# Designed miniproteins, single chains, continued (5): the designs that were tried, part 41

Each design is a single chain, and the fold is of that chain. pLDDT is the mean over its residues in the fold that is shown.

## One batch from the design tools (miniprotein)

Design m17398
Fold by ESMFold2-Fast:
Structure m17398 (fold): chain A 85 residues (1-85)
Amino acid sequence: MSAVEAWLRTAWAQLRFDPSDLAQQQNAIRLLLQLVPESLREEALALLSRRSGVPRAKLTRLRDDPSFVLSDEEVRALYEALQSV
């Protein structure tokens, strides 16, 4: 397991949200992206983009813009990607 995979798995497991609520899932993902250490930032974005199919630009926008929203399909894809880390 890479350092970025180990960090994402540990941090994701610590977040508290209702897994049936897509809005809570999206906000948990946004918070996770904000918490990524600078040294792992590019690798985390690349890994999540590759596993979910969500473009890196959208992940960066989700992190930096609190009003930005993903589609329900994009949220589900990211959730599944994070559950498989």
Scores: mean pLDDT 85

Design m17399
Fold by ESMFold2-Fast:
Structure m17399 (fold): chain A 70 residues (1-70)
Amino acid sequence: DAARQAMADAVEAAMKELGIEGAAPHLKRDVLAGRWDDAIAGARSAGYNAGLSQEDIDRLVALVEEKAAA
C-alpha cells in the first residue's frame, strides 16, 4: 500500500533526524505490517534507549500515533 509505505518513510525520516536510525528498520517493519501498538512501543523504547529528551520521544510517538489514526 503506497499510503502505508509513505507513513513508514516519514517515521524513518524522523528517526534519522533524532539519530536513532539503527531502530528505524524495526519500526518501519511494524508500520508496514499494521502492528501499530508494536510501532508505538518500539518508538518509545528506541527513544529511551538512545537517551532522547522526553519532548523528542513524545514527538516521535505522536507522529506514529497520528499515522496509526489515519
Scores: mean pLDDT 73

Design m17400
Fold by ESMFold2-Fast:
Structure m17400 (fold): chain A 61 residues (1-61)
Amino acid sequence: MSEIEKYAEELAKGLPEEIAEAVRIVARYAMEQGASLEAAKELMEQVKASLLAQRERRAAR
C-alpha cells in the first residue's frame, strides 16, 4: 500500500462507513493526481471534518 492508502485506512477505522468510503475515494483521487502525502492528508482530514460536522448537526436535532 502507498502511504496515502495507509493513512486513509487508519483514518477510516474510526469512521462511519459512508465517511470512510468518502475518505478512500479522496485518497484514490489524490494518488491519481500525483498529490503529495501532505496534500492528500489535508484533503482527507477536510472531507472527514465536513462530513462529521454534517452528521452531528443532524444528530443534534
Scores: mean pLDDT 79

Design m17401
Fold by ESMFold2-Fast:
Formats: sequence, C-alpha cells, structure tokens
Structure m17401 (fold): chain A 76 residues (1-76)
Amino acid sequence: TAAEVEALLEKLEPRYLKEMIEAGVSEETAKQALELTRAALLSRAKERPLSEDEVRQYLEDTKFTTIQAQKLKESR
C-alpha cells in the first residue's frame, strides 16, 4: 500500500541522503532528488503494490543518477 511505501521511505531516505552527501552532492539537491522519487513511488503505490526490493532499487537508482549529475556539473 501507499502507507507501507511511505513507512519504507521514512526508514530508508536518511541513509540515501547521507550517501549522496558523502559523494559530494549538496544536501539541497539530494533532498530534492529524494522528494521527487518519493512522489513518484507514492503515485505508483496507489495503482499497484510495490515490493520492498523495488522501493530499495528506485532509491539506489536515484542515488546513482543524482551522483552522476553532480559529477557532470563538476566537469563543466
């Protein structure tokens, strides 16, 4: 359910936030990336159940793409 996804996100988001900041992403950018992912996951959870592994995978993808975007900015 959407409520179960919210509970998972509340538990997992702090760890992914920390990992992104440690990789050089600003706290503001990391929080914005997680907020967008949260909104997308909650929207999907209304249409179908999401597994814990799926939620974790989307958070890993968010971390990866956000860090890659930061590295691209550093290369400018």
Scores: mean pLDDT 81

Design m17402
Fold by ESMFold2-Fast:
Structure m17402 (fold): chain A 57 residues (1-57)
Amino acid sequence: MVEELREAAAAGDLDRVREIAEKMGLTPAQVDAIVRLAEEGADPEVVASAMRAAKNA
């Protein structure tokens, strides 16, 4: 799942990033934050790291 998120972020596929974050059980606010990072052109590893942090918070 994290690798799929990294690939989606690298491709700029924001819909796929949102879908993966939702499937991982993140809250709507956390999903929006992850999608925002990808939309702003953050490094895919930063997007993946932020998702792990949100999941473990």
Scores: mean pLDDT 78

Design m17403
Fold by ESMFold2-Fast:
Structure m17403 (fold): chain A 67 residues (1-67)
Amino acid sequence: MKKLEELFRKYDKNGDGKLTAEEAVKVLLSLGIETTLAEVVDIANELGIDPVYLSFEELKEIIEKLK
């Protein structure tokens, strides 16, 4: 889990505790999880999450859906 936190902080360029869906895809690919922007957006919408801005907890929920 520490690597996910490090990658989240690395891609959180604004320091606001949120990632764009594109940044989230890059984090997931860096973790070895094969996904696409469309898949992340679809899962976020299914969970009732705004795919424009993803928090750390919301990203974790998307990862659980990808398993």
Scores: mean pLDDT 78

Design m17404
Fold by ESMFold2-Fast:
Structure m17404 (fold): chain A 91 residues (1-91)
Amino acid sequence: SEGERAAELAKEGARLAALGAAEESGAALAAGGALAAIGSALTAALTSGREGAERAAEAAREGAREGAEEGGDREFGELVAEGARAAAEGA
């Protein structure tokens, strides 16, 4: 479904954003991942309403945590995950 696809894209975008942010030279990856996560969360909200937005927010949180752990900055990943969740819920 579109909601499932949007959640997967939000998770992957958030993972790349957190990974890029955790790595010293990853600024472009962080920006690209953040834009992808935002766009996917917005799509989920538009196609599946609140339920889609909540699902995308949880997926983005999980992706951000995974990316930060991969990049070695778990605490930063938690902050990015909360921001992604708040943004998706606000859409």
Scores: mean pLDDT 66

Design m17405
Fold by ESMFold2-Fast:
Structure m17405 (fold): chain A 91 residues (1-91)
Amino acid sequence: SLEESFREAAEQAVKDIDGLYEKADEIAKMSRSEQAAVLTALMLLVAIQEMAGDYEGAAYGYRKLAEISRKLGDEETAQRWEKRADELEAK
């Protein structure tokens, strides 16, 4: 069914998150526009994981987003992601 196909796609997206987060150093070498596109995609993936009820995985994703943001010089955004991860780990 369409619903079953979406469930399978969501499960695959969750599995792919770790691979994308391990590219933090490569993302730092990208152009600003490419960095924005990748960060937006990663934020969408972690949001899907959070909506699926995988709070541990979503928290991990937010911590990886914080690492990437910090490497890009955005400490304020990094702290925001870390706070979100802490809130999810308390659930």
Scores: mean pLDDT 73

Design m17406
Fold by ESMFold2-Fast:
Structure m17406 (fold): chain A 72 residues (1-72)
Amino acid sequence: ELDKEIELGIAEITVAVGEIAWERNPEKVTVEDLERLIEAYRRIIELSTDPEVRAWAEEGLKKAEERLEKLK
């Protein structure tokens, strides 16, 4: 229970940091940064029971995957 809440919180922070980095300095975002963002979105999808949060994370994941394809 607590472990899942901590993991979800870490994933949410990772998403926030990754999205801020993309918004502020997209030219400095690396493949590794995008891979971490993608993994964080996947973690949120796995751990969240809220369908709205899951839908948001699925949309974020698709956009992050698109960014990764463009960068690779």
Scores: mean pLDDT 82

Design m17407
Fold by ESMFold2-Fast:
Structure m17407 (fold): chain A 119 residues (1-119)
Amino acid sequence: MSPLERAREAVYARYGPELAALLVEYGAPEEVARRLARAASAATVHLALLADPELRERALRTLEVYLRERLVAAGVPEERAERAAREVTERVRAAIPEARALLVELLGEEAYAALSAAM
């Protein structure tokens, strides 16, 4: 397993269950909630690699839209889907510093800096 795959699995193990539970509370089927929690966890790792604040904000906005559309497609009412997507995106934003620390721990500072510069 690559260091990035290990980082994605570690972020999912830490935050995935709480994100999935939140999505179920908003009316998402458990299967959909687990899939979206995994996608949000993977997005957290990607965002932790982005050095440019403007690109991070754009990626967070894209994630929020993606989550909302997928929740609506799964039968969650639009208003509830919008709120759920916003709350998940806020939690992803809050997790970025911890995901960065984890990436530095798993990759080393030099490899992290090289990957961040390539993004």
Scores: mean pLDDT 87

Design m17408
Fold by ESMFold2-Fast:
Structure m17408 (fold): chain A 98 residues (1-98)
Amino acid sequence: MSIEEFTEKRVELLKKASEEEKKAFLKALEHLQLMLGAENEEEARKHAEEAVEEAKKIKNKELLELLVEYAEHLAKVAPYEFIKKAAEEAAKKIKELL
């Protein structure tokens, strides 16, 4: 999925979501983005875990699917193996919520 497709889907789905789900989705995305900047395995894992905890607050399955797609994308493009592994675990855990 392209970044443009992700951005369009995000905007459309957030218009229909509750304020609580919007906040949870945005916080989950923020933690996934912070995970990319992690300096070690512990920091990467902590951000992945925080993204999953925020995702648990989301009831909208389409928003959860977007988080899974984003985490899977990060697992492919991340610069370090420990970040890729953290992204894969985040994607797996969020997918379990579907």
Scores: mean pLDDT 83

Design m17409
Fold by ESMFold2-Fast:
Structure m17409 (fold): chain A 72 residues (1-72)
Amino acid sequence: LTDAQVRAIHELARLLVAEGATPQQVAAFVNGVIQGLSVEEIAQRSGLSPETVRRAIERAAKAAGLTVEEFL
């Protein structure tokens, strides 16, 4: 992972916690990103909707100065 991707993951975890996600949901989401899983696979494993997953990834990537494609 690049330093920018690590920053995006930290921002992603912070955003999810702020929105009331459980530690298990956050862990599943972060592990899915690290493994390069699709939005649909991350949604299935985390129990979040695909729309919520896409929005969280977009917000985290933007905060770290990355495109979604660079983050995933």
Scores: mean pLDDT 81

Design m17410
Fold by ESMFold2-Fast:
Structure m17410 (fold): chain A 84 residues (1-84)
Amino acid sequence: SNEEARRQALEHIGRALEHLLAGDREGAVRHLDRAKEAVSKLDLPPEVRQRALDALDRAKAHARAGDDDGAIAALGEAVDALNA
């Protein structure tokens, strides 16, 4: 279901946050890629989908750059978009 796919996206975002807090940047990026895959399968309004995907891409960029605060902020934006 669409609700199930959204739950999977949010779970992967939560896992990415756990990995960032543990200092596992590569693990965080892997979960963000899975979150993006889940979001891409959601039947969402185009503006909501775009907002979520952009936020996840920013989270990945910040995580790769070693900016954990920026990554966490972008994860919050992705969660907000998916809960709108």
Scores: mean pLDDT 88

Design m17411
Fold by ESMFold2-Fast:
Structure m17411 (fold): chain A 90 residues (1-90)
Amino acid sequence: EEVKKARKEAYDALAELSRAIRENATPEQQRELQKLLSDVALKIDELADKGDVEGIRKVTELLQEAVRAARAGDIEKTFEILKKALEFLD
């Protein structure tokens, strides 16, 4: 139950981020960011498989921060936050 809820919230944040990137990034930036989004989605699935609710919530917080950066047009910061999310969960 908790894992399913956390996973849904993480995917909702990932979808919002994907939309913000499409609205604010160039096609080249979108291609590079899509790879990172795929890696983050895989990480969410791995954390869900392990039952790591806290880890999923941390990813969601970082995704929400990335959404704010992307909406502000700060694509470089969006890149940095996504890389930080992947590094944090190693």
Scores: mean pLDDT 84

Design m17412
Fold by ESMFold2-Fast:
Structure m17412 (fold): chain A 76 residues (1-76)
Amino acid sequence: SSAEEELRKILEETGKRLNELVANKASEEEIRKVAEEGKRRVRELARKHNVPQRDLDTWLGLLEGELKEALELLRR
């Protein structure tokens, strides 16, 4: 599959996992670790497939948004 397709899968998987952790009232530490793992996987994949920086920045931005939303929901 394409690098873009694999990046989308990583972001979707990470977002879903973050939502599950929030629903289960997991710790902020666990939520942050899942987001960091997602970012690491995204950066490695982008490096190996020579993904354009603009696209990588967009994908990382989406993951940052998911993390911020998850942390805010956890504190409600």
Scores: mean pLDDT 84

Design m17413
Fold by ESMFold2-Fast:
Structure m17413 (fold): chain A 68 residues (1-68)
Amino acid sequence: SADEEELKKLEEELYRLLNELSGVASAAEVQAVIDELIALAKEMEDKSDKEKLEAVRKFIEKVRERIA
């Protein structure tokens, strides 16, 4: 579906941002972000693709703010 393809693109963008974060943040800060992502994934496990899409978009913005 279109939502599933969009989610895949956002996941790829998130991985790129996490790699960028690892270049500018401490290992502890990167691990904290990874822990938040794992927690989010568990919370969203039983949710619709649209709800997952919205959650991932919000998380990406949070990571971007930490890099900026």
Scores: mean pLDDT 79

Design m17414
Fold by ESMFold2-Fast:
Structure m17414 (fold): chain A 80 residues (1-80)
Amino acid sequence: MEKIEELVQELLDAIRKAKSREELVKTARDFQEKIVDELSKLKSPEEIEKAREFLTKHSPEIQKAVDEALEKIEAEEKKK
């Protein structure tokens, strides 16, 4: 569980630091690969459910971070 929490924090930090759409895409891909690997290591239904609930709880925060990052990137591109 702690590793999944760490991955979500790394994702949020990477999204906030992204300066281009390419960096956001790379960040999403890296997270997808890492999270799938960690989820595959979970052995009990209880651990899987806990991971799902954690990801669901943080999904709105992740979506907001992505939306804010995209708005900043698009605003910068439109200025030039």
Scores: mean pLDDT 79

Design m17415
Fold by ESMFold2-Fast:
Structure m17415 (fold): chain A 61 residues (1-61)
Amino acid sequence: MLTPEQRELIREFQRKYGLKDDGVLDDETRAEIIRLQRMLGLPDDGVLVGMTLVFLKRRVS
């Protein structure tokens, strides 16, 4: 299960990118995270969503 902090980050991410903001790590949310991970040069596995969202907010480059 996701932590409350991870669910909040996922909901913010979903809202920002026009996805359902339910905090669920579904296929649509994972695909969008993987796409952004590739653009940022991060591992594109979609599994570490909380870490990816932190990098997007604070350390993109």
Scores: mean pLDDT 64

Design m17416
Fold by ESMFold2-Fast:
Structure m17416 (fold): chain A 81 residues (1-81)
Amino acid sequence: ADEAEIERGIEETIESAARAHGLEVSQLSPESQARLREIVRRWYEEMQTLAGDPAAQRELARRTAAEVEAVLAAEKARLAA
């Protein structure tokens, strides 16, 4: 149950992030798709360990958002060039 919920949440998060940048997941390279899944999966795992620390959770969310944005910005540049 938990693993299936995490998998669903990862895919939904990636789809939402790509859409926010005007992209579809299918337009991304296989490497970028794998990288985004790894970034979001690590975020889910680390959030579980930080359940009692809202400040650390916010910092993790900020760092994760920056990593996701970097991947999507690189893909936008690749698709525009």
Scores: mean pLDDT 82

Design m17417
Fold by ESMFold2-Fast:
Structure m17417 (fold): chain A 85 residues (1-85)
Amino acid sequence: SMEEDLELHEKLVRRWADDVAAGNSISTGLLRGFLLGMLDWARHNNDQELIEAVRKALDALDAGDVDGLVRHLTEAVRLMLEQLY
Protein backbone atom coordinates (compact mmCIF):
# COMPACT_ATOMS: atom_id res chain seq x y z
CA SER A 1 0.00 0.00 0.00
CA MET A 2 1.05 3.63 -0.34
CA GLU A 3 1.18 4.02 3.47
CA GLU A 4 3.46 0.95 3.86
CA ASP A 5 5.69 2.17 0.99
CA LEU A 6 5.89 5.64 2.57
CA GLU A 7 6.91 4.19 5.97
CA LEU A 8 9.63 2.11 4.28
CA HIS A 9 10.91 5.13 2.32
CA GLU A 10 10.94 7.31 5.49
CA LYS A 11 13.22 4.75 7.18
CA LEU A 12 15.50 4.56 4.12
CA VAL A 13 15.64 8.39 3.83
CA ARG A 14 16.62 8.69 7.52
CA ARG A 15 19.37 6.07 7.11
CA TRP A 16 20.70 7.81 3.98
CA ALA A 17 20.65 11.24 5.70
CA ASP A 18 22.49 9.75 8.71
CA ASP A 19 25.23 8.44 6.34
CA VAL A 20 25.51 11.95 4.82
CA ALA A 21 25.69 13.51 8.32
CA ALA A 22 28.50 11.07 9.21
CA GLY A 23 30.59 12.58 6.35
CA ASN A 24 30.21 9.78 3.80
CA SER A 25 31.15 11.63 0.56
CA ILE A 26 29.81 8.83 -1.68
CA SER A 27 26.40 8.91 0.07
CA THR A 28 26.39 12.72 -0.20
CA GLY A 29 27.20 12.65 -3.95
CA LEU A 30 24.61 9.95 -4.68
CA LEU A 31 21.91 11.80 -2.71
CA ARG A 32 22.72 15.07 -4.53
CA GLY A 33 22.45 13.23 -7.87
CA PHE A 34 19.14 11.64 -6.80
CA LEU A 35 17.73 15.04 -5.74
CA LEU A 36 18.85 16.66 -9.01
CA GLY A 37 17.16 13.83 -10.95
CA MET A 38 13.94 14.36 -8.97
CA LEU A 39 14.15 18.11 -9.64
CA ASP A 40 14.55 17.54 -13.40
CA TRP A 41 11.59 15.11 -13.39
CA ALA A 42 9.45 17.56 -11.35
CA ARG A 43 10.26 20.43 -13.74
CA HIS A 44 9.42 18.25 -16.76
CA ASN A 45 6.02 17.45 -15.16
CA ASN A 46 5.48 21.06 -13.97
CA ASP A 47 5.01 19.76 -10.39
CA GLN A 48 5.51 22.93 -8.31
CA GLU A 49 5.03 21.18 -4.93
CA LEU A 50 7.69 18.59 -5.78
CA ILE A 51 10.05 21.29 -7.17
CA GLU A 52 9.74 23.20 -3.85
CA ALA A 53 10.27 20.07 -1.69
CA VAL A 54 13.38 19.01 -3.68
CA ARG A 55 14.84 22.55 -3.63
CA LYS A 56 14.39 22.68 0.16
CA ALA A 57 16.05 19.25 0.48
CA LEU A 58 19.02 20.45 -1.64
CA ASP A 59 19.31 23.61 0.50
CA ALA A 60 19.27 21.49 3.68
CA LEU A 61 21.94 19.17 2.20
CA ASP A 62 24.19 22.17 1.39
CA ALA A 63 23.61 23.65 4.89
CA GLY A 64 24.36 20.37 6.72
CA ASP A 65 20.79 20.48 8.13
CA VAL A 66 20.11 16.76 8.66
CA ASP A 67 16.59 17.21 10.12
CA GLY A 68 15.63 19.57 7.28
CA LEU A 69 17.06 17.12 4.74
CA VAL A 70 15.01 14.22 6.19
CA ARG A 71 11.82 16.35 6.39
CA HIS A 72 11.99 17.76 2.84
CA LEU A 73 13.24 14.56 1.16
CA THR A 74 10.47 12.54 2.88
CA GLU A 75 7.93 15.11 1.58
CA ALA A 76 9.38 14.80 -1.96
CA VAL A 77 9.12 10.97 -1.77
CA ARG A 78 5.51 11.24 -0.48
CA LEU A 79 4.59 13.52 -3.42
CA MET A 80 6.17 11.09 -5.92
CA LEU A 81 4.38 8.08 -4.37
CA GLU A 82 1.03 9.94 -4.66
CA GLN A 83 1.63 10.10 -8.45
CA LEU A 84 2.16 6.28 -8.56
CA TYR A 85 -0.92 5.39 -6.45
Scores: mean pLDDT 83

Design m17418
Fold by ESMFold2-Fast:
Order: C-alpha cells, then sequence, then structure tokens
Structure m17418 (fold): chain A 88 residues (1-88)
C-alpha cells in the first residue's frame, strides 16, 4: 500500500529499525506526544522536522486505524510532500 511505502521510506531516512518502529507504536498517546514535542525542539533542519512529523502521523494511524485518522493523514501527507518540494 502507499502507506507501507511511506513507512519504509521514513524508516530509511530516519535510520529507524523495524523493532524501534514497533516500540514506538506501542507507546501511550501521552508518551508519543512528549516524544514529538522533544523531537520538534531538537530538530535542526526543516527537512528532518518534516520526516519526524510524518512519522508521528503514521504512528497515530497505526494505533487508531479509523477513517477519520486516515483522512487527516491524506491531508497531512499532501502538505508534507509540498513542504519537502520547497526545501530544495
Amino acid sequence: SELDKLIDYLMEKLGISKEELDRLINMTPEEQRELAERIKKEVKSPEEGLHYLALGEILTIRRTNNEEAKKSAKDFFKLYEEELEKIK
């Protein structure tokens, strides 16, 4: 699926293993929010920040697996791709 391809792409770009991804998926929503805020603060490049934001959305989709989350993800991924194109 398109989502699986995006996951593989982000794992490669961020250097995240399958085991680490599974660990992140099993975090509580509170822990995930804390991690996302920490990453946003520590990220030094806009490109790296966009990759981490996309990862956060993927983790949310994997945990909730509902139609609203999937629709929000489509809008987010469109914006993500547009922002990546601006970072030349």
Scores: mean pLDDT 72

Design m17419
Fold by ESMFold2-Fast:
Structure m17419 (fold): chain A 80 residues (1-80)
Amino acid sequence: MEKEGKEKYEKGLEAYKKGDYETAAKYFRQAAELFKKANNLKNAASAYFYLGKALWALGDRESAEKAFEEALKLSQEYRQ
């Protein structure tokens, strides 16, 4: 789970750096789901944040806002 999440996250970052926001969004979504299943809320929040950035770049503002909200929520839930 965590290893697969990390691999998807790294592929998402590579695609994002190249301006391939569609591929980036796909990988960040997969990474977020895998990290969430592993209860790795910190990395899940990071993946949702980058998913939001990629979706915003694609003009999907509604989905981007939802991704940013999930990232903030997970970041807050992680604090002890």
Scores: mean pLDDT 85

Design m17420
Fold by ESMFold2-Fast:
Structure m17420 (fold): chain A 85 residues (1-85)
Amino acid sequence: SELEKEYSALLQQLDQLAKEIAAAYDAKDISKIKEIGKKFDALKPKVEAMIEKLRRAGKFELADELEQAYETFEGNFKKVVEALS
């Protein structure tokens, strides 16, 4: 379905950002970390909207998985920013 395609695309985007932040952290690239932060901020409203759509469709397991992936990335991003501050 289109909903599941959008869900999968958001998970892939979070996975890609996780890969990028790990590489930027290893390189101590502050400018790249700031760029990744802007991309993550742009994803926030899309993730929130998708979680709501999934819950309205009764797809609670997918909603919980997306929310957990998002919170895991946010926690890791905050740790990287703190470590390089």
Scores: mean pLDDT 87

Design m17421
Fold by ESMFold2-Fast:
Structure m17421 (fold): chain A 60 residues (1-60)
Amino acid sequence: TAEQIAQIQAQIDSLNARIQELQQQAAASTDPKTKAKLQTKVGFLQIAIATEEMLAEKLR
């Protein structure tokens, strides 16, 4: 339904905002360990977005 698609889009928007925050933190960090952890989290969020986009396509 349109409501389900809107909910998924809101979730994708939220995940994208989180990725931007983590990328900024990673760029500001000089600690390789912290930077690696943040980059790993970004990778997982990107996979989550791809999954949500695929689900939204099936509902359209």
Scores: mean pLDDT 83

Design m17422
Fold by ESMFold2-Fast:
Structure m17422 (fold): chain A 57 residues (1-57)
Amino acid sequence: SLEERRKYFEELAKGLTPEQKEEIRKLWDEMDEAEKNRDLDKMADLTQKIFEILKKA
């Protein structure tokens, strides 16, 4: 589920800077909106963006 995925990413994000954490929070807000709109392409794009930020942790 998105909620379980969010918790997993929150654990990975613990090593990030405050600015990177805020960027991820905004991307998750966009993910919630994309899920509401059933925009699977945008959800996939947002997942990649979150993953790229997490690689920096």
Scores: mean pLDDT 77

Design m17423
Fold by ESMFold2-Fast:
Parts: sequence; C-alpha cells; structure tokens
Structure m17423 (fold): chain A 75 residues (1-75)
Amino acid sequence: NKEIEKLKEELLANLEESLELASSEENKKIVQEAIEMLQEGKSFEEILDYFSKKDHEAAQVIRDAIEKLLEALKK
C-alpha cells in the first residue's frame, strides 16, 4: 500500500532528524531501535507494542507518533 509506505518514509525521516538532535546515548539508542524496526519491515503495531513497555521520554514520543499514524490509517 503506497499510503502506508509514504507514512513509513515520513516517520523514518522524522526519526532520523530526532537521532541527529538526541544528546544522550539512551535517547539515540531508543530512536535507532525504532529506525531499525521500520527498516526490518515491522508493522506500526509491532513497533508500538515494543515501545509501550519502555518508560522513557523518547519512547513516549515514538509511541505518540505511531498511534497518530495508526489512527490516520483507520480513518
């Protein structure tokens, strides 16, 4: 689905920008994990489930972004 691929590209670009702006190793690792999962072809739901178990600011930002994308795909 071209719409899903476009949303993945936009999320990937946003995560790559976040990786450049991240000042801590922990934040970089969390963002890099999300990038790797997208590149591996994991679904938005699989990525959301993975980060739902992490109590961290960067993980929360990733969860919020993916939840919004999932809502857009359903509506």
Scores: mean pLDDT 77

Design m17424
Fold by ESMFold2-Fast:
Structure m17424 (fold): chain A 74 residues (1-74)
Amino acid sequence: MSAAEQAEIQAGLARLEASTATASQFSAEAKQHLIEAVRAAADGAPLEEIRELLEKAAKEAGITDKEKIDAALA
């Protein structure tokens, strides 16, 4: 994966983390999993691990559509 792609993924996850920190529409558990995904990306974790954390957050928020999760990571 290119450095530009890694930066875009990290920026996207950071925006999601910031949005969930200020939004009241997400449960505390969903917010926690999103924060974990952002930290994992910052630590250089594999994309698969980041995806699993995002899937856990989406499931807790009632979102189980794999295509929406894939779009967020693409």
Scores: mean pLDDT 64

Design m17425
Fold by ESMFold2-Fast:
Structure m17425 (fold): chain A 82 residues (1-82)
Amino acid sequence: LRARIDALVAEAAAEVEKYVDAPEEERLRVLLETTRRLAREAARLLAESDPETAARLERLAELLDRQLEEGKLYPMTLLQEL
């Protein structure tokens, strides 16, 4: 389990690092998307061994879904095209 969680954390960190030089809005989007993905994957891995932590991580992923929907309505580009 730990090795798999460590691998997920490393993959998440590598994904975020790809966007270090990106504009702030893209960096924040990638950070939130990566954190959401990591939370869901960790929740799946912990569902049998630690269901309470898994439930907390699923709740975090749901909150991040909401935040990303609001962030996809990052409205300045869309407002300039409207």
Scores: mean pLDDT 68

Design m17426
Fold by ESMFold2-Fast:
Structure m17426 (fold): chain A 95 residues (1-95)
Amino acid sequence: SMEEEELRRFERVERYVRPYLMEAVIEEKGGTEEQKKEIEELKERVEKELSPEQIELAKRLAEAAVEGWRTPDEARREALAEEIRRLVKEFMELE
């Protein structure tokens, strides 16, 4: 069904965004050299499957998600949630 296809596409987007989420968290909180190497290995794996445009969208998604998680401002959180929804749609359209 279309719903099952949409769910599978969403699961792929989550997989592709994950390394960039980890990288964004490490940039803000700091991390070990081992953690940085693990993130680079995960990025190399997913980047083999992605276009440059998809990589840019994944990075923007990760940055927006981390900012949304951290912000105490409800209005900014809502704006970031809307941006995330738009970026997910753009990413899915590039598949």
Scores: mean pLDDT 79

Design m17427
Fold by ESMFold2-Fast:
Structure m17427 (fold): chain A 90 residues (1-90)
Amino acid sequence: MPEWSAEQLLELAEGMVREIEEALPVVEEETTPELGPEAARLLRRALEEALRLARRAAEAARRGDVEAALRLLEEVGRLMRETAAEVEAL
C-alpha cells in the first residue's frame, strides 16, 4: 500500500467535504420516499457529523498531521457503515 501524504489526505478530505455538502440539502427529500422519514433523519444526522469530521480531517492534513487526518477519515467511514446498518435494521 502506498503511504499517505498530507497533500493526498487533504485532497481526499476536501473531496469528501464537497460530496457531503452537495448531498446534505437533498438527503431527506431523496431518502424519505424510498426508506421512510426515520431513515432520512438518521442519514441526515450522519451526514452532518461526517461533514464535521471531514472538515477536521482537512484541517489536520493542512497542518501536516497525517495521523490525525487518517484517524478522522477512518471515523467518517465507521460512522457511515454504522448508519447504513441502522437504516437496514429499520
Scores: mean pLDDT 83

Design m17428
Fold by ESMFold2-Fast:
Structure m17428 (fold): chain A 75 residues (1-75)
Amino acid sequence: SPKIREVIFEISRLTLEQMLLYMQIKEIDRQMQTASPAERARLAEERARLEERLREIQEEANKLTAELHELLAQQ
């Protein structure tokens, strides 16, 4: 089904973006361990923005995964 293929491609795209965001957050966590108090505050703000984006992508991926399961159950 074209619809199933579209959903799979979108899930794949979101999964890749999640992996990249996770790696960026881990790099910030590493930098915060050796950062000055002022730099740590700045890094914490950047981390919070990435965590918010990650949450949005996780919610969208969950919706698409549920849609995929429903579409497959109808086959």
Scores: mean pLDDT 87

Design m17429
Fold by ESMFold2-Fast:
Structure m17429 (fold): chain A 86 residues (1-86)
Amino acid sequence: KEKLQEEALKVALELVRTGIALARELFPTPETAAEIAALEANLPASLERLRKNLEKAPVEELERMIKEAPKLVAEARARAAEILAA
C-alpha cells in the first residue's frame, strides 16, 4: 500500500505543478503571481494533509487516483490550449 501512496502523492504533485504552469500562461497578472506565491507557501502543509489522507485511503481509491490524474492533466492542458488559441 505504501508504494501506491507514494505514487498517488507524486501524481498529485505533478497536477499542482501543471496547474501552476498553466495559471502563469493563461493569467500572466500580478494577482495570479500573488495567488501562486500563497499556494507555494502553503504547499508543505497541504502535502502533509494529503499524505495523511492517502494513508487512510483504500487501495482501490489510490489506484483510481493514480489512473485518473494523468487524464485530468491531459484534459487541463487541452482546455488551456483551446483558450490560448481562441
Scores: mean pLDDT 74

Design m17430
Fold by ESMFold2-Fast:
Structure m17430 (fold): chain A 85 residues (1-85)
Amino acid sequence: NAVEEIKKLVDKAIEKRKTNPEEFRDYLFKAAYIAIENGLVDELLKILKEKGITATREHLEAFAEAYKEGNYDVFIKKMEELKKK
């Protein structure tokens, strides 16, 4: 199910965190996308907190948009918009 897929993606992200920052990012962004599509944002925030990753709903929305567009520049643009609020 979507919750188990999210957990698997977060575990893969953590595994890559020290060895491949780009793969860490890509797995994390995919997990955010699946969470948004399935209404599991709060569950993903909880999973990330348990793994020592501090994120907000706004961060996950930015990650999901970047994944959807297949472009890291989308993430940068969304983060700049969030800085203004």
Scores: mean pLDDT 79

Design m17431
Fold by ESMFold2-Fast:
Structure m17431 (fold): chain A 62 residues (1-62)
Amino acid sequence: SMDDIIKTTAELLNLAGQQFDLMLEARKANTEEAYKKAEEKIEELNQQQKQLLADFNAKLAS
């Protein structure tokens, strides 16, 4: 439904915003360790984005 598209879009944008904030904090620290930790957390958020898209696609396949 259109509501599902709007909800999924909002959730994806929220996760993207969290990734941006993580990179900004890593940049402020400006250490290799801080960048690695940010990349690990960003990967966790990437998995959440993939799950949201998979759930949405499953609804479309119905």
Scores: mean pLDDT 85

Design m17432
Fold by ESMFold2-Fast:
Structure m17432 (fold): chain A 57 residues (1-57)
Amino acid sequence: MKEKEEKIRKTLEEAERASAGKPPDEALRVSNDLYTKLAKELGVSVGTVRKQARKLA
């Protein structure tokens, strides 16, 4: 399912952009929100999304 990996990669990029220049607390909230939304779309846990994002980074 290459589409799944592509969505995770795009979400990772957007999390970095949205977090740029923000305090750690805000960066964490933004990142967590984006991964949570993607997890719902893919029908998996947030932990699974984070694990896959680390593999693609």
Scores: mean pLDDT 75

Design m17433
Fold by ESMFold2-Fast:
Structure m17433 (fold): chain A 91 residues (1-91)
Amino acid sequence: MEKKEYTASDSLEFTAEEDGEYTATWVATGKDIKSVTLTVENLDTGEKQTVTVENSGFASLTFKAKKGEKYRVTLTATAENSKPTITIRVE
């Protein structure tokens, strides 16, 4: 039998307007979500923070940002049976 696995990935970039804590939140919707990986990268320093959640459609990562530095938030979700839909929010 053919086993079908689907991966969806999306990213957003932003520049921190103020010093403080930002929360990256994601929702992956799909049948049989296997894993979701959320990565926050500081594009000025190269520092990365990663969280991986298995068997769940929800995760969040709170990180400290510095005013004027640019960040990239990347989400990758893997599911069986159908391509997952992903939404990323940073606040």
Scores: mean pLDDT 74

